# Ledger of designs, part 38: designed miniproteins, single chains, continued (5)

Each design is a single chain, and the fold is of that chain. pLDDT is the mean over its residues in the fold that is shown.

## One batch from the design tools (miniprotein)

Design m17303
Fold by ESMFold2-Fast:
Structure m17303 (fold): chain A 79 residues (1-79)
Amino acid sequence: SIDDIIDELIEFMKPHLSDEELEKIRKTLKEVVKKYNFSEEEVRELKERILSRVKPDSSGLELENAVAWELSRLMEKKS
């Protein structure tokens, strides 16, 4: 499910971000997915693209920027 994909993405981000930052990202992802009517396949692609930008030494800010960038790209394609 879409919720399972989002939860799995958040799990991979846990070492890099605080619980407050993770919940903010989760909320944003769920809101955007609903607003733009993303399919499960599109959410899976989003997860894969975000993870491909994350390195073992990535900062929380770099990860937040990766999420914002990849999310913006998908939003533009749906507009």
Scores: mean pLDDT 81

Design m17304
Fold by ESMFold2-Fast:
Structure m17304 (fold): chain A 69 residues (1-69)
Amino acid sequence: SREEELRLLEKALAALEADPTDAVALSIAHELLKVIKDPEVRELLRKALASRTAEAIREALREAIRKLK
């Protein structure tokens, strides 16, 4: 559900803010892409993954959370 996906995204953002490395961000984005079904969120995450940076992935997570609220 959107509520479950929103919770996963919020948990992912909190984890990334606690350990804001590119390696952690890439791991989080890959794990989210295995479970997230929303096509706009998936596209945001794929685009951020192409940048391979924690900053891009953090911004994608914030935007995804904003869209699902």
Scores: mean pLDDT 86

Design m17305
Fold by ESMFold2-Fast:
Structure m17305 (fold): chain A 76 residues (1-76)
Amino acid sequence: NRTRVIAQIQAIFNDAIASGDGAMAAAAFRMASQIGAPADVIRAIGQQMIDTFRNRTDITDAQIDAAYADIQARIA
């Protein structure tokens, strides 16, 4: 069910924001966009990413890819 998957991704994103896990937050945002989450959801997540991590320069593509794989395993 797409609605449950989107809700689970939002929960993972919110936890990542709360814990300061920028790679996990970025991976969740990427996944929400790729699965076609509603535009309002994507916009809200994107804005929260900007507000929380705009000054972060230490997040690598490899870390985001690893986090993305972890999210895929969790929502399977």
Scores: mean pLDDT 80

Design m17306
Fold by ESMFold2-Fast:
Structure m17306 (fold): chain A 65 residues (1-65)
Amino acid sequence: MTGREIVSEKLGSKEEVTTEELREVLLEAGASEEQIEEAIRLAGVEGKEKITRLEASGIANIIFS
């Protein structure tokens, strides 16, 4: 199972998640805090309280591509 698959499974059918929830899921999938912060900056969602599932998938792809 890839890190992207773990993130997708953990997010399930949620259309929106908090940045905090995504951070927890990414850490569980094997990402470091530094990778998560960089991916959030690259995805253009820095400072957002809530993000869409598509934005979350983009962040996971940046980390686990």
Scores: mean pLDDT 78

Design m17307
Fold by ESMFold2-Fast:
Structure m17307 (fold): chain A 77 residues (1-77)
Amino acid sequence: MLSDEEQLELVRKELEKRFDADVAEELYALIKEYVALKKKALESTDPAEKEALRAQGQAVQDRAAALAEEAEAKKAA
């Protein structure tokens, strides 16, 4: 099985293949933030904390999706 760290390294390499270095680095940072928030939510036993972390995770996903869409559109132009 691949470790979480090995999976993140594969994601980083895939982003570097698809996007420019600056965009790949920013997307990778957002993905790491999302993974950290998911792990923290799984470790939390407080429903209010879980909901706050879930909302933060959704905001990070929305930012990553918007950045990826903008980068794809810019390449297509």
Scores: mean pLDDT 79

Design m17308
Fold by ESMFold2-Fast:
Structure m17308 (fold): chain A 103 residues (1-103)
Amino acid sequence: SLRELAEEVFREAVRNLLLADTKKEPDKEIVELAERLEREPSEELLRELLELLKKGVASPETAEAAARAALTALRAAGASELEIEIREGLAGIALGVNLLINS
């Protein structure tokens, strides 16, 4: 389902935010795919994004783009605004922890 795939992409994006290489350049392929997914959420695009996120540690910008795309897909799948706010908070915490450890 769109919801289950969006949840998987969100989990992988949060993992990437926590582990992101702050010195790495944004991955253009992932960012462009995430932007397409934000315009038109689909299960096919979510599967493509999930596979790319599993292949390695992203830059913070790449992981943030993936998280935004997943949240847009979750909204399209019927997630409440409260759920989206909680998930945004989790993504922010993951990035914050990464930046604090690598300061």
Scores: mean pLDDT 87

Design m17309
Fold by ESMFold2-Fast:
Structure m17309 (fold): chain A 101 residues (1-101)
Amino acid sequence: MKEEKIEELIKKAKELAEKYKDQTIPNVRTADLKPVEKPFSELVEALIEFIKDPSNPRAIVAATTAAIYSDEVYELLVEYFKILGREEAAEQFKAAYDDLK
């Protein structure tokens, strides 16, 4: 069921937050393009919030920022869009991600 797949994604995101809890990402661009240093766990928590509530624009920005610094986060976002049946959104996200690398 769709809900079970979303629960598995949240579980994987929590595992990534634990894995990287002591790591910081320097010079992270925020929505206003200001470079800041962010705990990686904070960015992964934003991904979890986005999965729970995709209408939150702040969570979207933080989740996509985490994806730039982690291929594992990128894969979780792509899988999330596929679970939602948003295959076109998944392909657009892949194209945008490739342009950001």
Scores: mean pLDDT 68

Design m17310
Fold by ESMFold2-Fast:
Structure m17310 (fold): chain A 68 residues (1-68)
Amino acid sequence: MISPSFVRGQIRLMRGGVETALKQGDISEEAAEEVMRLLDEAERLADSDPVKAMDLLSEAGRILAEAV
């Protein structure tokens, strides 16, 4: 089972990655905004549905990987 604390840990790591990539110019403002929206949704679902939250994190990771 995926714990809410694990999901929150992944969200924090990915937020840091997006902020770093944006500051370095490795990702567009639009792509960063889309990833951050998915992370916000994942955070909202972390306690109620950590599996769906992880699916959102996978999508965010895909966008981040394609944008760099």
Scores: mean pLDDT 82

Design m17311
Fold by ESMFold2-Fast:
Structure m17311 (fold): chain A 63 residues (1-63)
Amino acid sequence: SILEKIEELLKKLREDKNLSTAEISDIVEEILALINQLPPEQRKEELERLLKVLREVEKRRKE
């Protein structure tokens, strides 16, 4: 399912500490494309989940 693919990509962002900035960007674009395929009511929840993961990744990379 689309939700399973989003979860796998979010897991990769969260767990793979060796991702380059370009690889992170590519994964984020893929997640956004998948979110756009979801019904509107589910898009907000998945976008908020993505933003939370990205904040965790950004904090990790700056420290």
Scores: mean pLDDT 82

Design m17312
Fold by ESMFold2-Fast:
Structure m17312 (fold): chain A 81 residues (1-81)
Amino acid sequence: MKYTISGNVTRRPDGRVVLSVVVTDDDGRVLHTEHGVARTPEEVERQVERIRERLIKAFPEHAEEIDRQTERLRETALRLL
């Protein structure tokens, strides 16, 4: 079974960034979601690490893909702050 891990970052008008990760199966069914909100670079780092740890716990076989997606999430969030 192939899982798709999709990360997204949205900047709010108040300067906060919203971090979202969705894990779906081959049928497009949502298996897992993670969300975080950050206002500072330090909060981005904490939210990304928390999301990463929770995703690896749920999907340990996909640790490498999780690392790639959470690093992209971190870079995007820091650029939008």
Scores: mean pLDDT 84

Design m17313
Fold by ESMFold2-Fast:
Structure m17313 (fold): chain A 92 residues (1-92)
Amino acid sequence: SAAEELMRELQRRTPVVERRLALRELADAGLSAEELERAYAGDFESIRDLVLERIKASLRKEAEKQKLDISEEEIEERAERGLANLEKLLAK
């Protein structure tokens, strides 16, 4: 995919391990190539809400696959925690 190819290219240009890990996690959350470029350029704030919604969607899908009854409140809490960690990694 275009997003996967861009993520690999951005990782190749990034000497900071924490930032490479963040790029991988963002790509796995389903970000487009354009959204990955914004995150890499330091414009994460403009896509923060979109990333949060995609993390929540991913968590819901995983819970459904594993037949886990997880509350919306718990999904929200886990997603916010994951997002905060991604922001810290990108800031390195």
Scores: mean pLDDT 80

Design m17314
Fold by ESMFold2-Fast:
Structure m17314 (fold): chain A 87 residues (1-87)
Amino acid sequence: GAPATVDVYVNGKLVGSITVAPGQSATLEIKVKKGDKVTVKATNQYGSAEVTLEVKEDGIVTVTATNYADSVRVTVKHGDEVKVATS
């Protein structure tokens, strides 16, 4: 399998970039404000998954990316809202 690159954007600005090895997962927490737009894109050689979440309340957004080697999954959580995308 190939490594996955995970890029996290807040309001169109890159705020974090991590690499996830095949068979691994990584989690990133970011502090956000109401009205922020968080976009997460995970890409490997087999495809990409993208999630966009609009922040409804100040707090923390938790991003989890899993590299299944042949696919990637991104989960974005904020309060009780959860969005998931899979390549």
Scores: mean pLDDT 85

Design m17315
Fold by ESMFold2-Fast:
Structure m17315 (fold): chain A 81 residues (1-81)
Amino acid sequence: MSEVEKRIEELREFIENDPRVSEETRRLALELLELAKELPESETLFVIDMLREGVENLSDEELKRAVETLIESAKETLKRL
């Protein structure tokens, strides 16, 4: 397993075990992590860092909006690859 894959799995476990995160936000965050696996490494690391910071510092509603924005950005990046 690569270092990036380890960071994704650690973040997934953190999000799944955080009771402050709603089921809907958790679903979106997990979708984002799956999309991030298909991105170039630099973009994947950016997504991991942004999502980690969001989970730690944002309310559930703010995190949901941030994740939705990152998902759209990731999908646009994948269309260019």
Scores: mean pLDDT 80

Design m17316
Fold by ESMFold2-Fast:
Structure m17316 (fold): chain A 70 residues (1-70)
Amino acid sequence: MSPEEKEYIEKALAEAKTASPEEVAREIGRILREIGDNQDGVLSPETQRRLLGMRAVLEAENVELFPDPY
């Protein structure tokens, strides 16, 4: 929960809101393939940013369903 991460989450959410479900699925598939191929290597900066974006979207959706913290 870094301050930069919060800004990135907002950007990722805005993009996800306009992206089609098919586009999201394709992006996930592409990232998974690159992870599998480059597991021993360094992921490209673009792939790392996309992974962070996907994680941010998943975390935002989980907030809706996560248990009451209070």
Scores: mean pLDDT 57

Design m17317
Fold by ESMFold2-Fast:
Structure m17317 (fold): chain A 82 residues (1-82)
Amino acid sequence: SSIKEMIEKLEEAIKELEEVKKKLPKDSKLLPELEEQIKKLKELIEIIKNNTVPNEEIIKRFEEILKESKELIKKAKEELKK
């Protein structure tokens, strides 16, 4: 089921964002960005759950938010190496 697979990928992105958030210093400028991204991912999961068939716009949003999440995770991991 495409809906189930989309939700699972979004939930995995949330887990990765929460894990890097836990490792960052409490005063990190990335913390608000990570929190906002987690919120956006959770909001998209609710949108997907409330739609019986994902339309092209939902699929595009899904792809874009995963790309944004991966870039933010990469940025947070780079800060942890400094």
Scores: mean pLDDT 83

Design m17318
Fold by ESMFold2-Fast:
Structure m17318 (fold): chain A 95 residues (1-95)
Amino acid sequence: MSYTFTFKFPDGGTVTVTATVSGDTLTITVENKGTKSPVKVNVYVNGKLVGSITVAPDSSATLTVSGVKEGDEVTIEVTDTGTGETKKASFTVKK
């Protein structure tokens, strides 16, 4: 199952995060378009930090996390490292 989130930053950058669940594997694909500085993406499962990745301006990166289960709450936190501004989105893992 896949979830897509779009984060817009005040200085005009847009970060798109796609979370795909296949079995017990969570794949996070981050696409950074037009931010002035790299963005830091933190992934939390049930409030625990399970992964982190930094994505440069006009770049994409993928992070893979194992051991997710149906009913887990995933929180994606995106921080613009130039401004320190942080945005969050959450979803529940479904069948």
Scores: mean pLDDT 83

Design m17319
Fold by ESMFold2-Fast:
Structure m17319 (fold): chain A 61 residues (1-61)
Amino acid sequence: SELERLEEELRRLREELDRAIEEGAPQSVIDKIEKEILRVWREIALRYGSEVANRLLVEAA
């Protein structure tokens, strides 16, 4: 489903963010990943509601 794809994208982006921080990536790289996380969160929030988006973001961490 569309929600499953967005959830998987959010999970992968959170994993990428954690790895970038652990490896000491430049702030510009971290900012880019955070912007993509916000984009996916907003897409979920607009289609399924902010409560669903917040729950999936916490579960992805």
Scores: mean pLDDT 85

Design m17320
Fold by ESMFold2-Fast:
Structure m17320 (fold): chain A 70 residues (1-70)
Amino acid sequence: MTAILTDKEGNVRVTEAADEEEAIRLAQELFGLEREELRVSRAGDVILVTHKDSEVAERAALRAYLEVAA
């Protein structure tokens, strides 16, 4: 499945993950964030893992999703 990972600064990583747990683990490893700081959502076959308290991260993830879904 496609995973879109976004940190608090709005940096985006698009990668592959088998499930939501793998996507969360990858975001934790790449960004050094705690699980409690992450928001996880699904849109079809795309997993979005974003920093929960960052509007910049949320907007960056949505833009990346639109590119992947197109």
Scores: mean pLDDT 81

Design m17321
Fold by ESMFold2-Fast:
Structure m17321 (fold): chain A 73 residues (1-73)
Amino acid sequence: HMMEEIRKELDELGLDEKEREEALKRLEVMELAQKYLSTLGLEDVEKAREIAEKLKSLPSLEEQKKFVEELIK
């Protein structure tokens, strides 16, 4: 699992508690986005791109998480 490997690497880097929490929150948003995108077939490539661009445009992790959660519903 790609995200679990990244989490393990973050632990090994010896990041500060605050940096670790921020990184884990970002990974959580990415996992939610991947779960949603995995429900789309290759036929929905353009929609997947639009979602990725929207996530990048959102200014806060909270807004990104809310956006992805709304999509999964």
Scores: mean pLDDT 69

Design m17322
Fold by ESMFold2-Fast:
Structure m17322 (fold): chain A 108 residues (1-108)
Amino acid sequence: MSLPTLNSPADTLEDSPVVNARKALEAAKAGDEAAAREHAAKVIARQKADGLLGTTATAAPNLVLSTEAADALFETGLLLGDEELKKLGLETQIIAGVLELEEAVKKV
C-alpha cells in the first residue's frame, strides 16, 4: 500500500512485542500491575494482528524473539495471577516450538 510511513525509530522500537513483553515483566516484578497490564496489552494486540509475537507490526515473525516475548508474558501472567496471559504465553511458546521443528525437518 502506498501510504506514508508513520514509523519513527522510537515508534518502531515501542511497537516491538519483545520490548513491551520485557517492560510488562519488569513492571510486574516491581509491583506495578497497571503498567504491566498496559505493556502486556500491546503485545497481545500485536499477536492478534499477525498470529505470532513478531519483532514489528509489519515484519515477519522472528522465532527466537517470539519465544522470548512468550516467556516474558507467561512470567507476567504468573506474577499478576492472570490466567489468560499465562495461556497466551504458553500457546505462543508451543507455536514457536512447532515452527522450529518444521525448520529442523527441512534441513534433513
Scores: mean pLDDT 63

Design m17323
Fold by ESMFold2-Fast:
Structure m17323 (fold): chain A 73 residues (1-73)
Amino acid sequence: KNSPLLLKQLEETQQEFEKAKKILPPSEALLKIESDLNEISSTIESETLSTEQEIGLILSLIGIKEDIKLLLS
């Protein structure tokens, strides 16, 4: 069962991405972020995750969130 922190970071990052998609024109950077988020979401749903894997995914989601902020600046 996935940690509440991991699920919260996924949801927050997906929400920030959806906001960015409404503001920014289509770009390869946005398509890459969408692909990366879909892959992370699929991994969370399909696999039994260790604590180390959950921490790694949380850090990846934080990185994606920072990338979205940079695209908006």
Scores: mean pLDDT 80

Design m17324
Fold by ESMFold2-Fast:
Structure m17324 (fold): chain A 74 residues (1-74)
Amino acid sequence: SHMAREEERLRAIAATAGALRGIGDVLDKHNANPEIDPEEVQAAARKGMAEGEALPLDELRKTHEEAVELFKKR
């Protein structure tokens, strides 16, 4: 029960971190150009989210650490 809930939580965190990385990559690619296509941003977010959700448990824990570090740097 607790372990299953931890995995679900970590997977949700990984999905969120993946989405944020995807968005950040698009912003960096276009040097924060205000004319960035919203569809490109959405596609990058969806791709990052899917990649995060597919991670095995050991990588989920690593992704959680990466997500915490991203928030510290922003």
Scores: mean pLDDT 76

Design m17325
Fold by ESMFold2-Fast:
Order: sequence, then C-alpha cells, then structure tokens
Structure m17325 (fold): chain A 81 residues (1-81)
Amino acid sequence: SRAEVEALLAEARARLAEARTLEEVLGILHDLMERLQALVPDDLELQRLALRMIGEVARHPERALELFDAFVAEARALLAA
C-alpha cells in the first residue's frame, strides 16, 4: 500500500542520516530495494526509479541524502498518479 511504501521510505531516510560509511549507505539502499520489490512487485516504474537513485548515490555518496530526497519526491508523484 502507499502507506507501507511511505513508512519504508521514512525508515530508509532515517537510517541514511545515521550512516557513517559508503558500505552502510549501500547496505541501507539494498535493504530498501528488496523490501520495495516485496511491497510493490508490479510497480516497475517505482523500482526503476529506486535503482536509478542507488546508481547515482554510488557515484556521488556525498550527495546521498539529497539524491534520496529527490527520489522520494518522484516516488510520491508516481504513487499519487
């Protein structure tokens, strides 16, 4: 449901804010992707958006929170459609 996705995104955001290493950041995003795929297995657009964000964070880890927040905004727009 939308509420479960929103809760998952909020949890991931809080974990990312506490992350101290790139390994921790990527671990959090990997967990997010697995849980997102389980919650919305048929939402391929949301899954593609998440994968794109994870790739951008891997390239620009110093911008992880900024990139994650941008992803959340796009994800909310998709969930509202």
Scores: mean pLDDT 87

Design m17326
Fold by ESMFold2-Fast:
Formats: structure tokens, C-alpha cells, sequence
Structure m17326 (fold): chain A 69 residues (1-69)
């Protein structure tokens, strides 16, 4: 049980990292793009950043729950 929660925590943290990297790349691409494309890329970057934060928050919650067991 504790080990399964820690493994899930690590999986969510890895997904958060992947989403954060994609967010950063899209933000950078947006800065170098035309104004119309820049808006879309920056908005997508922001969405991915929020999703990454949610995955990190869930990962921390799972780890904290495992530590209480």
C-alpha cells in the first residue's frame, strides 16, 4: 500500500515535469512567433503549466498520505 502510493506519486511528478517542459517550449516558441500564433501558443503554454501544478500537487498529496501510513 505505502509503496504503491509512493510509486504513483513518482509517476505524477514525472508527468508534471513533462508538462512543465512542454509549457516552457511552447512559451519560448510563442515569443518567436507571429502575434496571432503567439497568443495561441502562450495560452496553451499557460494551460500546460496549470496542469503541471495540479499533477505536482496530487503527487505531494499522495506522498504525504503514504508517509502517514
Amino acid sequence: MKEELLKKSEEYLKKSGELSEKSTELGKEGEESSPEKRRELIMESADLAVEAILYTSTSLSLRKEAEKL
Scores: mean pLDDT 82

Design m17327
Fold by ESMFold2-Fast:
Structure m17327 (fold): chain A 90 residues (1-90)
Amino acid sequence: TPGNGAISEEEKKAIELLDKAEEYLKQGDYEKAIEYAEQAIKTAEGVSDGLVSSGYLLLGQAYDKMGDKEKAEEYFKLSMEYLERALKKS
């Protein structure tokens, strides 16, 4: 896609961590999905609100699949908050 060549190394690392989190989530390894999503959020903080949003979305999905509805709702709210921050700058 045009413009992708300008992304930071931190942004690239966050994307790779999000991909791993999603793969583990699909495999049913929710503990590893959570660990990789948390690392992605930490890497993306101050770099990309959109990637932080994606990390929180994956955390919400993992906790939802584990039956932790309260944590899932909390992370889905954080995902929406960071998505709104990302959209405000466009």
Scores: mean pLDDT 84

Design m17328
Fold by ESMFold2-Fast:
Structure m17328 (fold): chain A 89 residues (1-89)
Amino acid sequence: ELEEKIKKKLEEIANKPSLLEKLKAMVDLWKETPDEKYQKELQKKIIDTLESMGVPEEKIKELEEALKNKDVEKAHELLDEIEKEIEKK
């Protein structure tokens, strides 16, 4: 089932060594998710994670736009920039 598939993928993502790799993998899963409900939940999880890291609102909006346009490459680029600019506390 789709929910079980998403849960398993999220657990695989959680085991990745870097936060950047986790976020990139969530973006990839979001693009592959055919169900709008789970797609929105994945988007929210990505955005909430970035907000919890103190990422500037401008960068979060850019990522939201990239996701809205299904531009995974741009989303990955933005995540690379965020990793270099933001320290986790």
Scores: mean pLDDT 73

Design m17329
Fold by ESMFold2-Fast:
Structure m17329 (fold): chain A 80 residues (1-80)
Amino acid sequence: MEEITFLSDLDLLSRLSLAYSRGKEETIKFIEENIDKLSLHGIKLVEEFAKYEGITLPDELKKKIEERKAQLEARRKAFQ
């Protein structure tokens, strides 16, 4: 059974920085592999990091990010 564990902001930024030190492609791969572990705030941090470092996210990854945002928003609304 898959327990949904979100990455903390500190863990996310630390791992993003490590991936970035290995290159742009490794940064993109890290985001793709961890998209399901991102909170709404985590997604914002990823987008801000990519913008700040000048990383162009692939359209497929941007779509996955938008789908994840929609999923998290729908979950919040379902528990109102």
Scores: mean pLDDT 76

Design m17330
Fold by ESMFold2-Fast:
Structure m17330 (fold): chain A 77 residues (1-77)
Amino acid sequence: SKLEEVKKNFIALVEKAEDPPWVALYGTAVWYRELGEYEKAIEFLVKAVSKMNESQINHVLTSLDEKEKEAVKKYLE
């Protein structure tokens, strides 16, 4: 669909950006998960978390599945 093309184009722009904001990285992680690319979803989730403050991390953790939470916790150790 046209929406899927927009998502893929946005992902490509985020991957090429030198310093994308955490919101763009998190959005990319969510879309990779929707596409079934779980390893890439985790990679971009960790990148997003690296740019978040503690309050933002705590809020995002409420929306993550168990594997995503484990990856984030392992990164923060």
Scores: mean pLDDT 79

Design m17331
Fold by ESMFold2-Fast:
Structure m17331 (fold): chain A 88 residues (1-88)
Amino acid sequence: NEALKREALALLDEALAKALDAIKNSKSDEELSAGFREAGVPFQRALALLDSLTDPALRAEVEAAALEKMEEVAKALKEKYGLEVEEY
């Protein structure tokens, strides 16, 4: 399922880029929220493609990439705004 893995990874890269751009360039909570909504579109599409991956090894690679990129976003939020990512 090479094509689905490739598309999911590309969408995760797009989501990360949009999220980091929002963190870097937002001047208000409203702008940050708007940027994160934009980043959420490719992210949700990537997650939907995960459900279509039947190869557990390919699925694990995409899941690992998603977790790594989410950690980069969380780190950027903490360093730029002092914000904690809420798990609750």
Scores: mean pLDDT 78

Design m17332
Fold by ESMFold2-Fast:
Structure m17332 (fold): chain A 90 residues (1-90)
Amino acid sequence: PFVKLSKEEELTRFIQNKPPLIAPSEETKELIRQACEDEGIPVNQTDIEYLAEFCEYRLLLSVKDVVEALKKHEGSLLAALEELYDLAEK
């Protein structure tokens, strides 16, 4: 993929409150929102957009994998993104 970012670049964009590089679909955002609500994980709109872009365009991890990472890190999106990026790199 021509828009692949390093782990450091991806985390820097999130820290700077920038939107993800590619806009995710409303369907994927809704799936993540619902899964997080079902598990009692607090997420905001920016969190959902980053997670949906990761699932939809990288396709290495499912919505379930993303939600499990958030649970493991007690809803910390930054920590979850770092782990998800490491998993995606293999």
Scores: mean pLDDT 70

Design m17333
Fold by ESMFold2-Fast:
Structure m17333 (fold): chain A 68 residues (1-68)
Amino acid sequence: SDAENLANAGRVVSGGSGLPLEVATAGARTLSAEGRAGLGDFYATGAMSPADAANMAAGGRAAQEVAE
């Protein structure tokens, strides 16, 4: 589900950025549904594509903007 993908993407962004899960989840919401699904799959499997790495970085930057 998109809700599960968002939750797992938020955990990935939190782990990568060091930001609190609530702020990281807000950053993950700015990603496409496909980007969130990719990060959710990475969280489940540990396998990261270049697209997943880019989405993790983009979510982290968005989370930083929310934290400011």
Scores: mean pLDDT 82

Design m17334
Fold by ESMFold2-Fast:
Structure m17334 (fold): chain A 93 residues (1-93)
Amino acid sequence: GPEVLMEVEVELEKGDIITVKIDKQSVSIYVNGKLVGEVDISDLKVGTMLRLEVLDEDGNVIDSLEFPKQEKEVTISFVVKNSGKKTLVLSKL
């Protein structure tokens, strides 16, 4: 199964922007430009698949995105659809 690399609890509002910045050394997660979590992935091989899941207060997955570790820095952004307390879970697949 997926190996959890990072969990972060956040209070989100509808319309907030979650930004995931991936480079060879780290994954950094931002909410409206504020850093909320960062994890070292330098030991992972390029091409390793990563998954970010957004969990509601009951632990249900309400959003999910997958991306590979790459040589080049990549930034992915998405809009929050539902307000409330959420857990952001980053896993290695």
Scores: mean pLDDT 86

Design m17335
Fold by ESMFold2-Fast:
Structure m17335 (fold): chain A 93 residues (1-93)
Amino acid sequence: SAAARQALDLLAEAIRAIEAGDLDRARALLAEADRLLADVTDADIRATLARARRLIEEALRAVEAGDLFEAEILLGMALIELGVARLLLEKAS
């Protein structure tokens, strides 16, 4: 439960980082959440976090390419995945 609560706080901070445009911070926060959840979460939570992390990596590539509209869509999808991960974590806690 303590690890799940810490992960929930990290996911909330990652969402705020995405909304602020700080994608490097979001990546670091999600990597820390993944480490905390390695032994305490089910496959659905891990899959949701993996999808969110891939979407952020794709959004970073879109920003570097100048495709800001594509980046916004990818970040929106990442926020949905993070919302799902938070709901699943709260139910597992």
Scores: mean pLDDT 80

Design m17336
Fold by ESMFold2-Fast:
Structure m17336 (fold): chain A 80 residues (1-80)
Amino acid sequence: MEELRKKREEAEKQMKEAAKNGDIETVNQYAVELIRIEDELGLPLDEQMRVIGNVLRYIGDAIDQEIKKELEERKKKLEE
């Protein structure tokens, strides 16, 4: 159990850093791993849903950052 908790903390840390960088691939990779770990821990459904919510937030953040950067680049190029 402690080993799974350590893996969960590491996966969440990696996912959070990837989200800040807009690295959707890395966020998705660690999101899948995190969900698998939570399932293996046998958490109640409400706790699992909270973890899934956090995962979706990080994925959303990464996508939002990439879209925002793309839109800013395109808008600036169009208005020049």
Scores: mean pLDDT 74

Design m17337
Fold by ESMFold2-Fast:
Structure m17337 (fold): chain A 73 residues (1-73)
Amino acid sequence: LSPQERELVRLLREAGLSDEQIQQVLDALYKYRPLNLDDLIQLVRDYIENEKLSPDELLQRVIEEIRNLGRMG
């Protein structure tokens, strides 16, 4: 894993995502290949700090952001 991917996994684990949910995020990163993971990490931090999201809600938002930031196809 890249340093950015490790930081994202750490944040998601601390936010209460399961290993299976973290794997779904990694699968989305591999599928959509967003170029700027630092922007994604900042968005995830903002969700954790400013919104009372459940782990399931956080998972859905992170996957949607990956899809939006990544390449279609």
Scores: mean pLDDT 79

